# Designs tried in a protein design run: designed miniproteins, single chains, continued (5). Part 104

Each design is a single chain, and the fold is of that chain. pLDDT is the mean over its residues in the fold that is shown.

## One batch from the design tools (miniprotein)

Design m19601
Fold by ESMFold2-Fast:
Structure m19601 (fold): chain A 100 residues (1-100)
Amino acid sequence: ETRTAVLYIPKDITVKEFYELVKEMIRSLLDEETAEKVEKILEELLKNVDPNKVLTPEEILELLSLLAKRITEELPLNIRLEVTELPDGSLLVTVTVSPA
């Protein structure tokens, strides 16, 4: 019932690269129908952002927090995020998904 994935986010990641990484993670954690709903939420969060913009660690954390919040509000899921900043400025994110 509870599923966990680890996402490695390299330093100087663009919005487009971030979208693709998060999309792969979503597809690995969720069934196809639920994954499509979460992908739509992610697309809405990024719709007005330049895909070539480089994200700061703070912006990445804000986007992940907003995504988790919207998922818990719109879908019968609980999301837990554990973030470790690595010495090179990259992020290691542990994502845990459980039924609400």
Scores: mean pLDDT 85

Design m19602
Fold by ESMFold2-Fast:
Structure m19602 (fold): chain A 76 residues (1-76)
Amino acid sequence: MEEIEKAREELEKNPGNKDAVIRLVELYLEQGRPEEAARVLIEAEKKNPELSKDLEFQRLAQRVAEAAGRSLAAFE
């Protein structure tokens, strides 16, 4: 909980900061909240479109998409 709040504060200070985005997304994935992780990625890309060109960011987005897909499948 506290770690997610700290990561959000860092991202608010530096919108679109790659390291802050990656940290916050990883924390949401660790908590089993891939939908929240996906929202963070979407908002970060709005603030810094260059993130979509970063390989590390692209790989993280793929991991989030896979986790979110598994979450949805669990309801079937």
Scores: mean pLDDT 75

Design m19603
Fold by ESMFold2-Fast:
Structure m19603 (fold): chain A 82 residues (1-82)
Amino acid sequence: EAQREAFLAEIVARLGRPEDVERILELKKQADEKRKSNPEEAAKLYTEAEILDHKIFGRELSEEEVKALYEHHLEYFKKLNE
């Protein structure tokens, strides 16, 4: 129930901001295309997408949170290339 309510709230928020959703999807697509050739750029693009996603829900990430997200995605993309 709580998961369903959160999912519906996410859809409603995203429907209110279609241009931001399109930007997030495009950034993630570009990250996926670059994940094997340039994992650093892929991590940066994915981090940008998550920053925008948080802004849709009224949250602004701190510099420390942004750095942690970047490092997490960088490690993830490098590991996927093993």
Scores: mean pLDDT 76

Design m19604
Fold by ESMFold2-Fast:
Structure m19604 (fold): chain A 94 residues (1-94)
Amino acid sequence: SPKDQTIDQMNSFVDGGQQMLNDFKHIKPTMDPSKMISQGQQQIQTIQNTSNTMINQGKKNGVDQSTINSFQTKVKQIIDSMQGFIKEVQQKQS
């Protein structure tokens, strides 16, 4: 159903975001810090935009509010973690 497809997409998106975060943590310090910061900021923006689209689609397809709230919480945790790593990279540039 459209509802089940949206829930599956939300779960896949969270899993993908967690994988991306783990990959970002394991990027060796041989990469250009400025490029890493820029890419991280762009990834955060993409995550925010895509998650908002998924939330709107979920509401339209009858996904319950508790599932949407859980999705938002998990997405926020990924974003907060990514922002934390960007700040660490920025501190090493100073």
Scores: mean pLDDT 84

Design m19605
Fold by ESMFold2-Fast:
Structure m19605 (fold): chain A 58 residues (1-58)
Amino acid sequence: SREEAIESLIKHAHMSRDRAEKILEMQERIQKIMNDPSVTEEERRKEMERLYKELAEK
């Protein structure tokens, strides 16, 4: 479950609940991009880099 994933990230990765929730949100966004056939490989790579940067900064 979502709750179980959040608790696992907090316990095993020693991150805050807020950061764990952001990671799950970013994972959902990544899955959407990866499953979008209209996105080119270059665009996908660029968007993925932006998402990871946003996650690290937030």
Scores: mean pLDDT 74

Design m19606
Fold by ESMFold2-Fast:
Structure m19606 (fold): chain A 86 residues (1-86)
Amino acid sequence: SSTAEQIVAILSELAKKLSSLDLPEEVKEELDRLITEAVMAVLVRGDFEAALAKLEEVARLASKVSEEAGKIAREALDRVREIAEK
């Protein structure tokens, strides 16, 4: 699979994990919006730096409301960084 396909798979998994947590609905909507923007950066522009910037925003927002959500978001960010370096 392509680098873009691998990153999109991680972003899809992240969205599913965060949607399963007991978080305020407004926070879930904002996290989903940021993840969708990251996916669009990868698929439409091939812009992995923009996707990483959106994931950093996801990690910051998630960490503010839930330690578990923050951990999940940081793990996804680290995985995307590792893949994007190749």
Scores: mean pLDDT 87

Design m19607
Fold by ESMFold2-Fast:
Structure m19607 (fold): chain A 74 residues (1-74)
Amino acid sequence: MAEEQIRKTAKAGLEGLRALLENGSSREDLLEQARIQAKSLYEIGLKMGLSEDKARALAEEFLKEAERLIEEAT
């Protein structure tokens, strides 16, 4: 289902950011990638039939989780 697929994609995105951090990506590069991924999640959510409000909330939640992960690991 659309929401479950977006949540799964978000989780994979967080794991990808962690891998980039472990491979020596800068904090600035990681934050830029997090923003790009959040925008992608929003657009995919809309294409899969989620409301704008729900797609935005899921993208915002991902971005907050990504930002916390990056801050805690730097």
Scores: mean pLDDT 82

Design m19608
Fold by ESMFold2-Fast:
Structure m19608 (fold): chain A 90 residues (1-90)
Amino acid sequence: SKEKIFTDIKKVAEEEEISEEAKEEIEKIIEELKKFEEELKEREKEGADPKEVERERVIRLTAAALRAIGIITDELLRRKREEKEKKEKE
């Protein structure tokens, strides 16, 4: 479920001690996804094809999850580079 995937993403961010700035960016992605879900529900009420609505929902959820994972990955890779540079200067 979408709640489970973002709960797991947030758990990884907490366990890896991701920055508050990165966590705020992830929260923004989640808020954008919630707003899009409300838009999809309105379109479905207005007679949009439920199958096409579901496809669009899955695509948007997947894109949002990949963006959030990318934020975590980018910070972890940056930290690893900074630690290596600091060690070379000691």
Scores: mean pLDDT 80

Design m19609
Fold by ESMFold2-Fast:
Structure m19609 (fold): chain A 86 residues (1-86)
Amino acid sequence: MKEEVEKLIEEVAELASKLPAEDPTAGLVRMIAAVGRLLLSKGDYEGAAEMVIKGAELLEKESEDEEIREEARKIKERAEELLKKL
């Protein structure tokens, strides 16, 4: 469980890094991922998974890149499925 949540946090952060450097959405998603890592370190797997969902949803809504939106949707779906098991 911890490894699965950590992998999703890393994936959403990596996806945000594919946005243009000037895009404020990339910074916001990285901050959300950092909060997710903090929650994970405290044993809050549900909170960490919720942060992944929020970050992925922000990328899906704000990104002009269709590939980034599709990858974000997949990360969100995986995080939502994981949250249901927690």
Scores: mean pLDDT 83

Design m19610
Fold by ESMFold2-Fast:
Structure m19610 (fold): chain A 118 residues (1-118)
Amino acid sequence: MTPEELARDFAEAVRNMPPSEAAQIAAGAALRTFKAEGAPDEVLKLVEESIQAARDGNLEKAAELMEKAADVARQHGYTLAARSFEAASKAFKAALEGNRDEMAKYVGEAVRIALEAE
């Protein structure tokens, strides 16, 4: 199974998930991409705080922290991590708005990037 095929299957499943569960999947994918690229510890703190905010149901804070993680990762040249973090942030924002199609799309994108990062 290709990363793209797996991401599409995840997107379809995620469309029917509670927003909090979808947010946690996106956050987990972002963390995997971060670990695969070896991004610096300052990014890890932002990602962990974003994951905790998502678990607490604070998707607005989760999105803001993940967006900041993307900016820091980009400044250090961790392009895949930055793109995964941006996808996760967009998934959190879509979940907060109740937009299940956009939520599923961005969770799928975060998962696809994580699987390709190795």
Scores: mean pLDDT 78

Design m19611
Fold by ESMFold2-Fast:
Structure m19611 (fold): chain A 95 residues (1-95)
Amino acid sequence: SMTLEKAKEYAERLFEELLKKVEEGIPHPSLPLADTFSREQQISLLVLEALEELAKYADELGLSEEQKQEIADWFLRKAAEAFPENELLKGATAE
């Protein structure tokens, strides 16, 4: 459906924005914020925030629960592929 396609386009945009934030904004372990959160934890928080934004948009579009799950699973798989050493993301995609 056109609504599912809009959700997929939004998911792709959010993923591109996530990658840019990680590259440009996530503190390296040597930076002060690394004493509060690991880089792995910071990336996982950004993924969670993006998933919440996706769920909100999917609800606004009136997607079915199955379609919402499809989009969330796609996003989590892409995140796990982009950050293969992130153990927090591996668990989310295995369940």
Scores: mean pLDDT 74

Design m19612
Fold by ESMFold2-Fast:
Structure m19612 (fold): chain A 61 residues (1-61)
Amino acid sequence: SLKEILEREMELGAKLLGLSTKLIIAKKTNAPQSEIDALQKEIDAVQAELDKVTAERQKLL
């Protein structure tokens, strides 16, 4: 349903914000490149999920 899609978009958006904050902290604290790369991969995966959910919503409208 549209409500479930909107709730999922909101949850994924919040998750992206949290991961982006962690990435900024990791870069500022000179975390290992492997940790920075892992955070970026996770951000990319969540963004891909968000893009799919957004496309699902657009098809319903």
Scores: mean pLDDT 86

Design m19613
Fold by ESMFold2-Fast:
Structure m19613 (fold): chain A 89 residues (1-89)
Amino acid sequence: SEKSELLKQLGEKLVQMMTSTDPEEVKKLAEEVFELLEKLKELGIDEEEYKKLLEDMIESIDRALESTPNEEVRKILEEFKKKLEEELK
């Protein structure tokens, strides 16, 4: 399904974002992940499924932040986490 394909792409982009040491790449991946989230909302993803997805993403970012030595990458991840928290309302 279109939803399954978007969820797969989102997961792949998240892994790339969490493992990248390039601030430009992390920023681009964060923008792409946010775009995929907007597409999932447009497709009518279940509200509870969407919230769980955002919670899982925030946990993944928190784990990455604990091990990320690069200050620029850390800043981008923290800004992205804040956007996800705002999305949770």
Scores: mean pLDDT 85

Design m19614
Fold by ESMFold2-Fast:
Structure m19614 (fold): chain A 109 residues (1-109)
Amino acid sequence: SMSEKKELEEKKEKIVNSDAPLEVKLYALTYLVYKEGYEKKVSSEELIEKIKNEIKKLFGIELDDEELNKLLAFAKGLYLELSIEETSELTSLSKREVSKLKKAVKELL
C-alpha cells in the first residue's frame, strides 16, 4: 500500500541520516529490503538486485558478490532469528562481530 511504502521510505531515511558507522547502515538497509522482499515472496535473484540498487542509490557504493552475500546472510539470520553461532557460520564473521552488529542494527531499525 501507499502507507507501507511511506513507512519503508521513512525507515530508510532514518538509517541514511543516522550517526551510525557506514557498515551498520549497510546491514540495516539490507535487512529492511530483505524483509520486504521475503514478505512479498520476491525471487532470490530479484531480491539481490533490489539490495544492490538501493545501496547504490542511497550510498553511491557498488558491492562485490562476497560483500553482498555477507549482507544477505546476516539479514537472513536476523529475520529468521538464528543464533549468533549460526549467523557467524553463514556470514563468516566472528561471533563477537555478529553480536555487535545485531545490537547496532536493531538500535538503528
Scores: mean pLDDT 85

Design m19615
Fold by ESMFold2-Fast:
Structure m19615 (fold): chain A 74 residues (1-74)
Amino acid sequence: MQEQLDAEIEAAVWEIKAAVYVSIALSSTDPQERAEAFREAAEAYEKGAELSTDPDVQKRLREAAEEYRRLAEA
C-alpha cells in the first residue's frame, strides 16, 4: 500500500510539473525558451509515466510526452 501511494504521489507531482512547463512554453515569446519548456514538460511526463502504477495513466502521460517532445523539435 505505501509503495503504491508513494508512486501515485510522485507521478502526480511530475504531471503537475509537466503542466507548469507546458504553461510556460505557451506563454513564452522566445522560441528557444518555448522549445526548452516543451522539452522539460516532455521529460516530466515521461518520468511521471515511469513512476505510475496505473496503466491508463502511464499511457496518457507517455502520449503527452511524445506530443510535447515533437513540439520542442518544431
Scores: mean pLDDT 82

Design m19616
Fold by ESMFold2-Fast:
Structure m19616 (fold): chain A 80 residues (1-80)
Amino acid sequence: NPKEIIDEIAKKFNIPKEQVAKVLEAYADLIERGEPLSLFPKYVSSPEYKIDYSTAKEILAFVKEKGVDVETLKEAAKTV
């Protein structure tokens, strides 16, 4: 269920759902652009995303472990 991914991350990392949606859009965008996911923590720890590098690394690990596809992440982000 796409919407549950945002709820899980928001609760686990204590981040507003709107911010989680923006971060997941960044994750999907990196994959669609063919960029390495190792760039994700640096990309989303910029001032615009308002998360720390360490938190960004933990979010990356969480999303990768869940094995969620790009389509599901994009749909989840749209539900916020």
Scores: mean pLDDT 78

Design m19617
Fold by ESMFold2-Fast:
Structure m19617 (fold): chain A 74 residues (1-74)
Amino acid sequence: APSTAEVFDAIVSEASPEEIREATSRVPEEVKQELDDAEAAYQANPSAENRARLGAASSRFLRAVYEIFREARA
């Protein structure tokens, strides 16, 4: 699977800011909620485990944006 940086670079290279905003609004609430929960956990306790969780949640969110963007073009 592509890294978070590769996914982000692909989005910003191929999509306009408006397309990114639209795709972001279409991300499933479960993915958005996990990102919020991971951020809260990291802020409460910035452990290696909570940092890894935040990284995973951020990657999942960016991948969801990318998949929505890609599907809209299909």
Scores: mean pLDDT 76

Design m19618
Fold by ESMFold2-Fast:
Structure m19618 (fold): chain A 70 residues (1-70)
Amino acid sequence: SELDYIVELVTDLLKKASKYYSPEEFEKQAEELIEHVRKVLKEKGYPEEEIEEVVERIRKEAEKLIKESE
């Protein structure tokens, strides 16, 4: 699905970013990216429940990357 593709694309970007940023900078960049994804999906007319599911999936991957860098 389009939502699964977006999650995969964003998580791949986050994995790349985790190698170039400090954990603190990475957390900030991940939050900005998550907020951008939420806004884009809202503008596309996705239901709030589906938007929050995508956001939670991305946030969980970002949290895992932060934990693995410690």
Scores: mean pLDDT 82

Design m19619
Fold by ESMFold2-Fast:
Structure m19619 (fold): chain A 92 residues (1-92)
Amino acid sequence: SAAEEERRRKLGREIADLLRLGMARNFAAELARAREDPEAYREELIRLLMWAGLSREEAERLVEEHPELAELVDYLLEQGLISEEEAAILKE
Protein backbone atom coordinates (compact mmCIF):
# COMPACT_ATOMS: atom_id res chain seq x y z
CA SER A 1 0.00 0.00 0.00
CA ALA A 2 1.01 3.64 -0.45
CA ALA A 3 1.04 4.10 3.34
CA GLU A 4 3.47 1.16 3.76
CA GLU A 5 5.73 2.53 0.97
CA GLU A 6 5.78 5.99 2.60
CA ARG A 7 6.62 4.46 6.03
CA ARG A 8 9.42 2.41 4.40
CA ARG A 9 10.82 5.53 2.65
CA LYS A 10 10.70 7.51 5.91
CA LEU A 11 12.52 4.71 7.78
CA GLY A 12 15.09 4.55 4.95
CA ARG A 13 15.76 8.31 5.26
CA GLU A 14 16.15 7.99 9.07
CA ILE A 15 18.64 5.10 8.64
CA ALA A 16 20.60 7.08 6.00
CA ASP A 17 20.73 10.13 8.32
CA LEU A 18 22.00 7.96 11.23
CA LEU A 19 24.70 6.43 8.99
CA ARG A 20 25.82 9.92 7.88
CA LEU A 21 26.01 11.06 11.54
CA GLY A 22 28.08 7.94 12.30
CA MET A 23 30.46 8.82 9.43
CA ALA A 24 30.75 12.40 10.73
CA ARG A 25 31.69 11.04 14.20
CA ASN A 26 34.26 8.74 12.58
CA PHE A 27 35.85 11.68 10.69
CA ALA A 28 35.91 13.78 13.90
CA ALA A 29 37.70 10.93 15.73
CA GLU A 30 40.24 10.37 12.90
CA LEU A 31 40.97 14.13 12.65
CA ALA A 32 41.50 14.26 16.44
CA ARG A 33 43.94 11.29 16.23
CA ALA A 34 45.83 12.91 13.32
CA ARG A 35 46.00 16.39 14.93
CA GLU A 36 49.76 16.13 15.79
CA ASP A 37 50.65 14.77 12.30
CA PRO A 38 50.20 17.55 9.68
CA GLU A 39 50.41 15.14 6.69
CA ALA A 40 47.87 12.66 8.14
CA TYR A 41 45.59 15.54 9.22
CA ARG A 42 45.66 17.05 5.69
CA GLU A 43 44.81 13.65 4.13
CA GLU A 44 41.86 13.24 6.57
CA LEU A 45 40.56 16.72 5.63
CA ILE A 46 40.75 15.70 1.94
CA ARG A 47 38.83 12.46 2.71
CA LEU A 48 36.18 14.46 4.60
CA LEU A 49 35.67 16.84 1.65
CA MET A 50 35.49 13.93 -0.82
CA TRP A 51 32.92 12.14 1.41
CA ALA A 52 30.85 15.37 1.34
CA GLY A 53 30.85 15.22 -2.50
CA LEU A 54 33.90 17.15 -3.75
CA SER A 55 36.41 15.71 -6.23
CA ARG A 56 39.93 14.99 -4.97
CA GLU A 57 41.24 17.97 -7.01
CA GLU A 58 38.65 20.35 -5.45
CA ALA A 59 39.33 18.94 -1.97
CA GLU A 60 43.13 19.35 -2.29
CA ARG A 61 42.68 22.96 -3.51
CA LEU A 62 40.33 23.88 -0.64
CA VAL A 63 42.62 22.36 2.01
CA GLU A 64 45.59 24.35 0.59
CA GLU A 65 43.54 27.60 0.69
CA HIS A 66 41.75 26.87 4.01
CA PRO A 67 43.60 24.27 6.15
CA GLU A 68 41.40 24.94 9.24
CA LEU A 69 38.70 22.31 9.94
CA ALA A 70 36.13 24.90 11.11
CA GLU A 71 36.42 26.92 7.85
CA LEU A 72 36.08 23.78 5.69
CA VAL A 73 33.06 22.57 7.72
CA ASP A 74 31.41 26.02 7.40
CA TYR A 75 32.03 25.90 3.62
CA LEU A 76 30.42 22.43 3.34
CA LEU A 77 27.41 23.62 5.37
CA GLU A 78 27.01 26.81 3.24
CA GLN A 79 27.10 24.65 0.06
CA GLY A 80 24.39 22.33 1.49
CA LEU A 81 26.76 19.33 1.34
CA ILE A 82 26.36 18.50 5.06
CA SER A 83 23.64 19.09 7.70
CA GLU A 84 23.93 21.42 10.73
CA GLU A 85 24.03 18.30 12.96
CA GLU A 86 26.90 16.77 10.92
CA ALA A 87 28.74 20.15 11.05
CA ALA A 88 28.41 20.29 14.87
CA ILE A 89 29.86 16.75 15.19
CA LEU A 90 32.78 17.53 12.83
CA LYS A 91 33.80 20.61 14.86
CA GLU A 92 34.34 18.35 17.91
Scores: mean pLDDT 85

Design m19620
Fold by ESMFold2-Fast:
Structure m19620 (fold): chain A 70 residues (1-70)
Amino acid sequence: SMEEEELIEKAMEMAELAGMLEAIKRLGAVPESVEVEREGENKLRVVARTPNGELELTFDLNEILEKIKA
């Protein structure tokens, strides 16, 4: 079985990739940086910074974990 810490690490990786793809889609530029932070128990905050501006997204950690388990 996967350790809980490994599941959270995978969720953060998925959030980072989702943030990168959304920034390219919405802002039309490759991000210079993508930062993922855990905010409280159930939230991941992603900030993608591009030459065309910043995109901030929030993800429900439990929704991402359910997708990993599926």
Scores: mean pLDDT 82

Design m19621
Fold by ESMFold2-Fast:
Structure m19621 (fold): chain A 98 residues (1-98)
Amino acid sequence: SEEFRREVAIGIARIAVATAKVAVENSDLPEEQKKKALELLDRIDELLTGAEKNISNPEKVKELIEQGRKLADELEKIDPETAKIVRKALDFLEEEVS
């Protein structure tokens, strides 16, 4: 059940990242800023894929969440609204590995 809760939390985080990507694409941000935001979101999605592969290893998932938070900090400089979506998803996932 603990691993199942982490799997659900990762799924929610992946949906949040997909939602953030759509929000960036439909935003009025300059093209260069959209490109940077999408690259950061792609990197966060890769970290979530890593978390899914390491779902039975809470310490590894915690490391990946911390890397995701640093990417969200960079995203906040471009788009605070999408960064907030990502941070909430990472917070929810962290509850399942703390």
Scores: mean pLDDT 87

Design m19622
Fold by ESMFold2-Fast:
Structure m19622 (fold): chain A 68 residues (1-68)
Amino acid sequence: SPEESRRLDKEFEELAEQAKKIHPVLGEEARKAGGLASQGVDTGENRDELIEEAKKRFEEALAKVKAA
């Protein structure tokens, strides 16, 4: 739904702001992941799986940068 898409966009925007404070490239990756998740919600196909994958990839990338 449009409400769910907006909520996901906001959630990933917040993650992107947090990531950008740590490393600029992570902010860009977080925005890309958010776009993919929102697209999944709009199409209705595998949206929960796409959202979980996007979050997982972002969390992994964030952890790697924090460790570096």
Scores: mean pLDDT 64

Design m19623
Fold by ESMFold2-Fast:
Structure m19623 (fold): chain A 65 residues (1-65)
Amino acid sequence: SAAEEAARAAIAALAAATDPAEARRHGDQANDYIVRLVAEEGRVELAEELGRELRAASAKHGLPA
């Protein structure tokens, strides 16, 4: 889905970010797409999986999980 593709792209951008502010922006974007996966598509299990990936990428930059 478009939301899944966008969430994965945002998580990848977060992981590649060189600045904490950029990382935060990408993390916020990824979270928005993950919320849409639940709200619009009912894909709760995928949202949980992507949430784990988002937390792992956030940890790389010292951001809250």
Scores: mean pLDDT 81

Design m19624
Fold by ESMFold2-Fast:
Structure m19624 (fold): chain A 73 residues (1-73)
Amino acid sequence: MEVGKVYTVQPGDTSASIAKALDLEVGDLVEIPQLGLRGRIEKIHETVPAILLDDNVGVVLTPGLEIKLVERA
């Protein structure tokens, strides 16, 4: 899947469903423009729709939030 793809989180999405939609892996560089955040994925949570970015920045993936894949690991 190509760099530059954007996904808008939908109600009922899990971290797994979002990761599958964007083909996200640990180490990928993402941007969350609505929050002004950009960072590499350190962890994808299995039980909460959330990701951990580098520098220990946790992001809850709420419906309507946009996630942009900037760079692959």
Scores: mean pLDDT 75

Design m19625
Fold by ESMFold2-Fast:
Structure m19625 (fold): chain A 117 residues (1-117)
Amino acid sequence: SEVEEAIKKAEEALKKGDLKEAAEYFFKAAELSDPDSEEYYRYRAMGLQAEIVKALKEGDNKAAGRYSLELGELELNAPASIGEIDLSEFRKKLIEISGVESPFLVDSLTPLTYAIT
């Protein structure tokens, strides 16, 4: 599928340390997914986290702040029906590849309505 090919290209970019290309392909995978699906929120969150670590590596704290705000808005807008999305292995891979640790990186994406029930 086109989604699977985009994810494969994102993973290949991560192995090369190309955070920009990785983010672009994760965003493409999200765009190819149903906007109300777990896959849409997962892939968009992955792309935003790649952009956050890229910005931090470049010393661009303003860009890192913008992407972290978008990640927060993504979580607030997530429907309870998708459940909790585990991003822990992806966060670990980003840290290993980039050498960057940040409180803006998340181990999970949890819809607000899901979290309070």
Scores: mean pLDDT 85

Design m19626
Fold by ESMFold2-Fast:
Structure m19626 (fold): chain A 88 residues (1-88)
Amino acid sequence: MELYKPDEELLKILKEAGVKKDYYTPTEIYNAILNYIYKNNLRSKDPSQANIVDVSNTPLGKILGVDKIDLNDPSVIDEAIKKYSKKV
């Protein structure tokens, strides 16, 4: 099982999502990011674009380096996890 230690910027997002550990699997970090999006109501209000998330001007957007993400494309979140955490 791959374990990652988030840096302080990613850890802030995980803490706001209600999870705090020393080490995470990639799936746990991914799910915590989804919970952060859900709790902050960042998903589109348009039902036809419910997979689109506006992260502009959020701490999550700074980590992802983008203004919008598509939840059907996990690559942006996966790359951010690798960039803002260290594999143990």
Scores: mean pLDDT 77

Design m19627
Fold by ESMFold2-Fast:
Structure m19627 (fold): chain A 109 residues (1-109)
Amino acid sequence: TPVVRTDLSDAVGKTVTARLPPGATLVLYLNEGLIVKILDIRDVPVPGQPPVREITLEVVSAPTGLRSDPNADPRVAAVAVRETDKLTVGSYLRAGRYTVIGAETLEEV
């Protein structure tokens, strides 16, 4: 299954909706200080085939609390989302080595 690439480097507030068939991966490229927030997740039935996962993501500026970890690597600029990833609506996704600081949920993929 193909990798779907999207460049969202300067796109705060940009929304992306992707349909991921089994085994697919979506890759989003982001500037430093940007992350993606999960707005919606649903499984779309396909007659005679396994369901396709539909994920809606918004590009947001990283909350201040998530940037207070001195061990976080701010140079990582890509978020990879697999069809099989266990994601939660309202959570944030970030590429690389970030520790959650504060009350917000951050899921690293």
Scores: mean pLDDT 61

Design m19628
Fold by ESMFold2-Fast:
Structure m19628 (fold): chain A 60 residues (1-60)
Amino acid sequence: AIEEMERLALEAVVASDDPALRAAIAAATREAMQRIAEGEDPEVVLRRFREEVARLLAAA
């Protein structure tokens, strides 16, 4: 789950030249990792992270 999130974040960052979008993706990644560290289900966190990243990319 963490490796999947890191890969998705890296792919999104590489695909974007917008520093604001890159910052938003970095913040979403940090928040998702924190939620996993606090004991949330990694699969639930990953699904929500994918939705958030897709939303950010669609708005760019």
Scores: mean pLDDT 75

Design m19629
Fold by ESMFold2-Fast:
Structure m19629 (fold): chain A 80 residues (1-80)
Amino acid sequence: MVLEPPPKEFKSYEEALEYEIKTAEELAEKSKDEKMKKLLEELAKVKRELLERLKRGEITPEEAEELYAERGEKIYKEYE
């Protein structure tokens, strides 16, 4: 099961996304399933790339969600 975030006040969408990235990376490190580990690592990498673009003001949070959905679907299909 995915770890629920602790009750913490997030100042921005970027801070929440940083927490999601760390959670995914920790789950990948603890995973005994090689496919699940690679899936989580690639999803975390995509989220990290989108976070950097958000911090630079290159994309909006809405655009980041759309890009993540598109790239995430492609990654999920590669690991089915």
Scores: mean pLDDT 74

Design m19630
Fold by ESMFold2-Fast:
Structure m19630 (fold): chain A 77 residues (1-77)
Amino acid sequence: KEEKIKELLEKIKEVLDLIAEGASEEEIKKFMEEKKIPKEIQELFLKLNEALKKGDSEEARKYLKEIEKLINEIIKK
């Protein structure tokens, strides 16, 4: 169970690294689909990327909190 959580967190870190490197929306989406990240988390990462692209740190923090909340829900199941 903990190993599965660690794998999910590592995939999430890789998505965040792609966003930080300025990867395109298509590249981010393809990576998340290949890694089988849940669709709800994928949508939030795309919103996070858009907020960061706009320089909206407040909106970006909001989406990061929502991602954390969804991850906790998945871990709890």
Scores: mean pLDDT 78

Design m19631
Fold by ESMFold2-Fast:
Structure m19631 (fold): chain A 65 residues (1-65)
Amino acid sequence: MSEEEILGVAFAILALNKDEIDKKIEQTREELKAKGYSDEEIENTVRELRGKIIEEAFEEAKKLL
């Protein structure tokens, strides 16, 4: 099984869920901003969230292949 196959399937999962992912990220930014977090704190939290979403997509891709 090639890394390219896993990457392709993971990318398809992310693309199919793009609107939900974008909405979750926007909601997270709004919530943190409302709580008085700095732009740097918000950026770090969003980066962590994106990393987790990508990892979950790779795990699902591995299960499908």
Scores: mean pLDDT 82

Design m19632
Fold by ESMFold2-Fast:
Structure m19632 (fold): chain A 74 residues (1-74)
Amino acid sequence: MKRQEALEKAEKLLLENMKQEIDSIEDPEELRRLARELQKLADQLASVDSPEAHRMAKLYRELAEYALEKAEKL
């Protein structure tokens, strides 16, 4: 349980930092390209038989969705 809590906190901090980087991008085309690359990385990680890889896949998928949503709002 304690290990799981530490992992969730680390994921939250990493997501917040990466979202700040995405927030600095003002070009919607650049955001769409980034989202596609993040989706590809998420799919590759999801195919790895590892709990850590699956967690990283979810993180990249969330970042891809965030970048795509921002591109649509610009």
Scores: mean pLDDT 79

Design m19633
Fold by ESMFold2-Fast:
Structure m19633 (fold): chain A 70 residues (1-70)
Amino acid sequence: SDEEIEELKKSAIEVLKSQIPDSEEKAKEEVEKILDEAAEKMKTATPEEQKEIIDEANEKIEKIFEKMRK
């Protein structure tokens, strides 16, 4: 349901933001944007497409974290 997708999004944003230093404000904004876009896509997606959307969002987030670690 849309409510479940919103709850998962909020939980993921809180967890990921807690792992990002306050000095990395742009990284926090990018993660939030990625999860917002993924959540909106998931609400209109088929079950098959939902896994692809999640995988793509996870890949983008992983790249942000890799860049921050230098």
Scores: mean pLDDT 81

Design m19634
Fold by ESMFold2-Fast:
Structure m19634 (fold): chain A 89 residues (1-89)
Amino acid sequence: MNRKEVEEGLKDFKELLEENYKNLKKVIENKAAGAERAAEALKKLEIVFEKWPEIEKKVKEEFEKNPEMDASQAATLANQLALEIAPLK
């Protein structure tokens, strides 16, 4: 059932973002090379987490238009929406 696959894709993508957040925190805490870049990425991830309910809603709305959407497509769309909210410079 594709709705469960979409929910799993969103959950897996959010877990990847949470892992990235933890890794960025370690880079900053250890004062490693790239700590300034890591701090910028961390701030962008915080914005994405704040806007996560909006991202989830938009992905679910696209699923209603395209019922063939799988977990991978849901994660890809969530990533695109995250980049629109917090664009990389």
Scores: mean pLDDT 78

Design m19635
Fold by ESMFold2-Fast:
Structure m19635 (fold): chain A 72 residues (1-72)
Amino acid sequence: MATPSQDEIAALQRQVIAASFLALSESDTRPAATAEVMALIRQADAAYEQKNYYEAKQYYQQALALTRQRLS
């Protein structure tokens, strides 16, 4: 029942966007992996719209981890 702060979600959103942008700008040749990240971001956005900040945080963290794994 720990609800993350709005600032915490905003920081995660910025990190996901920055990491996704870097991954897309460096390689435009992996559309399937990009689709997985985009699907997680859409689920996070839907949870955020429903004010389910905990679920939104989980999906954003998954998208960020997957994107960072691709950058290594």
Scores: mean pLDDT 70

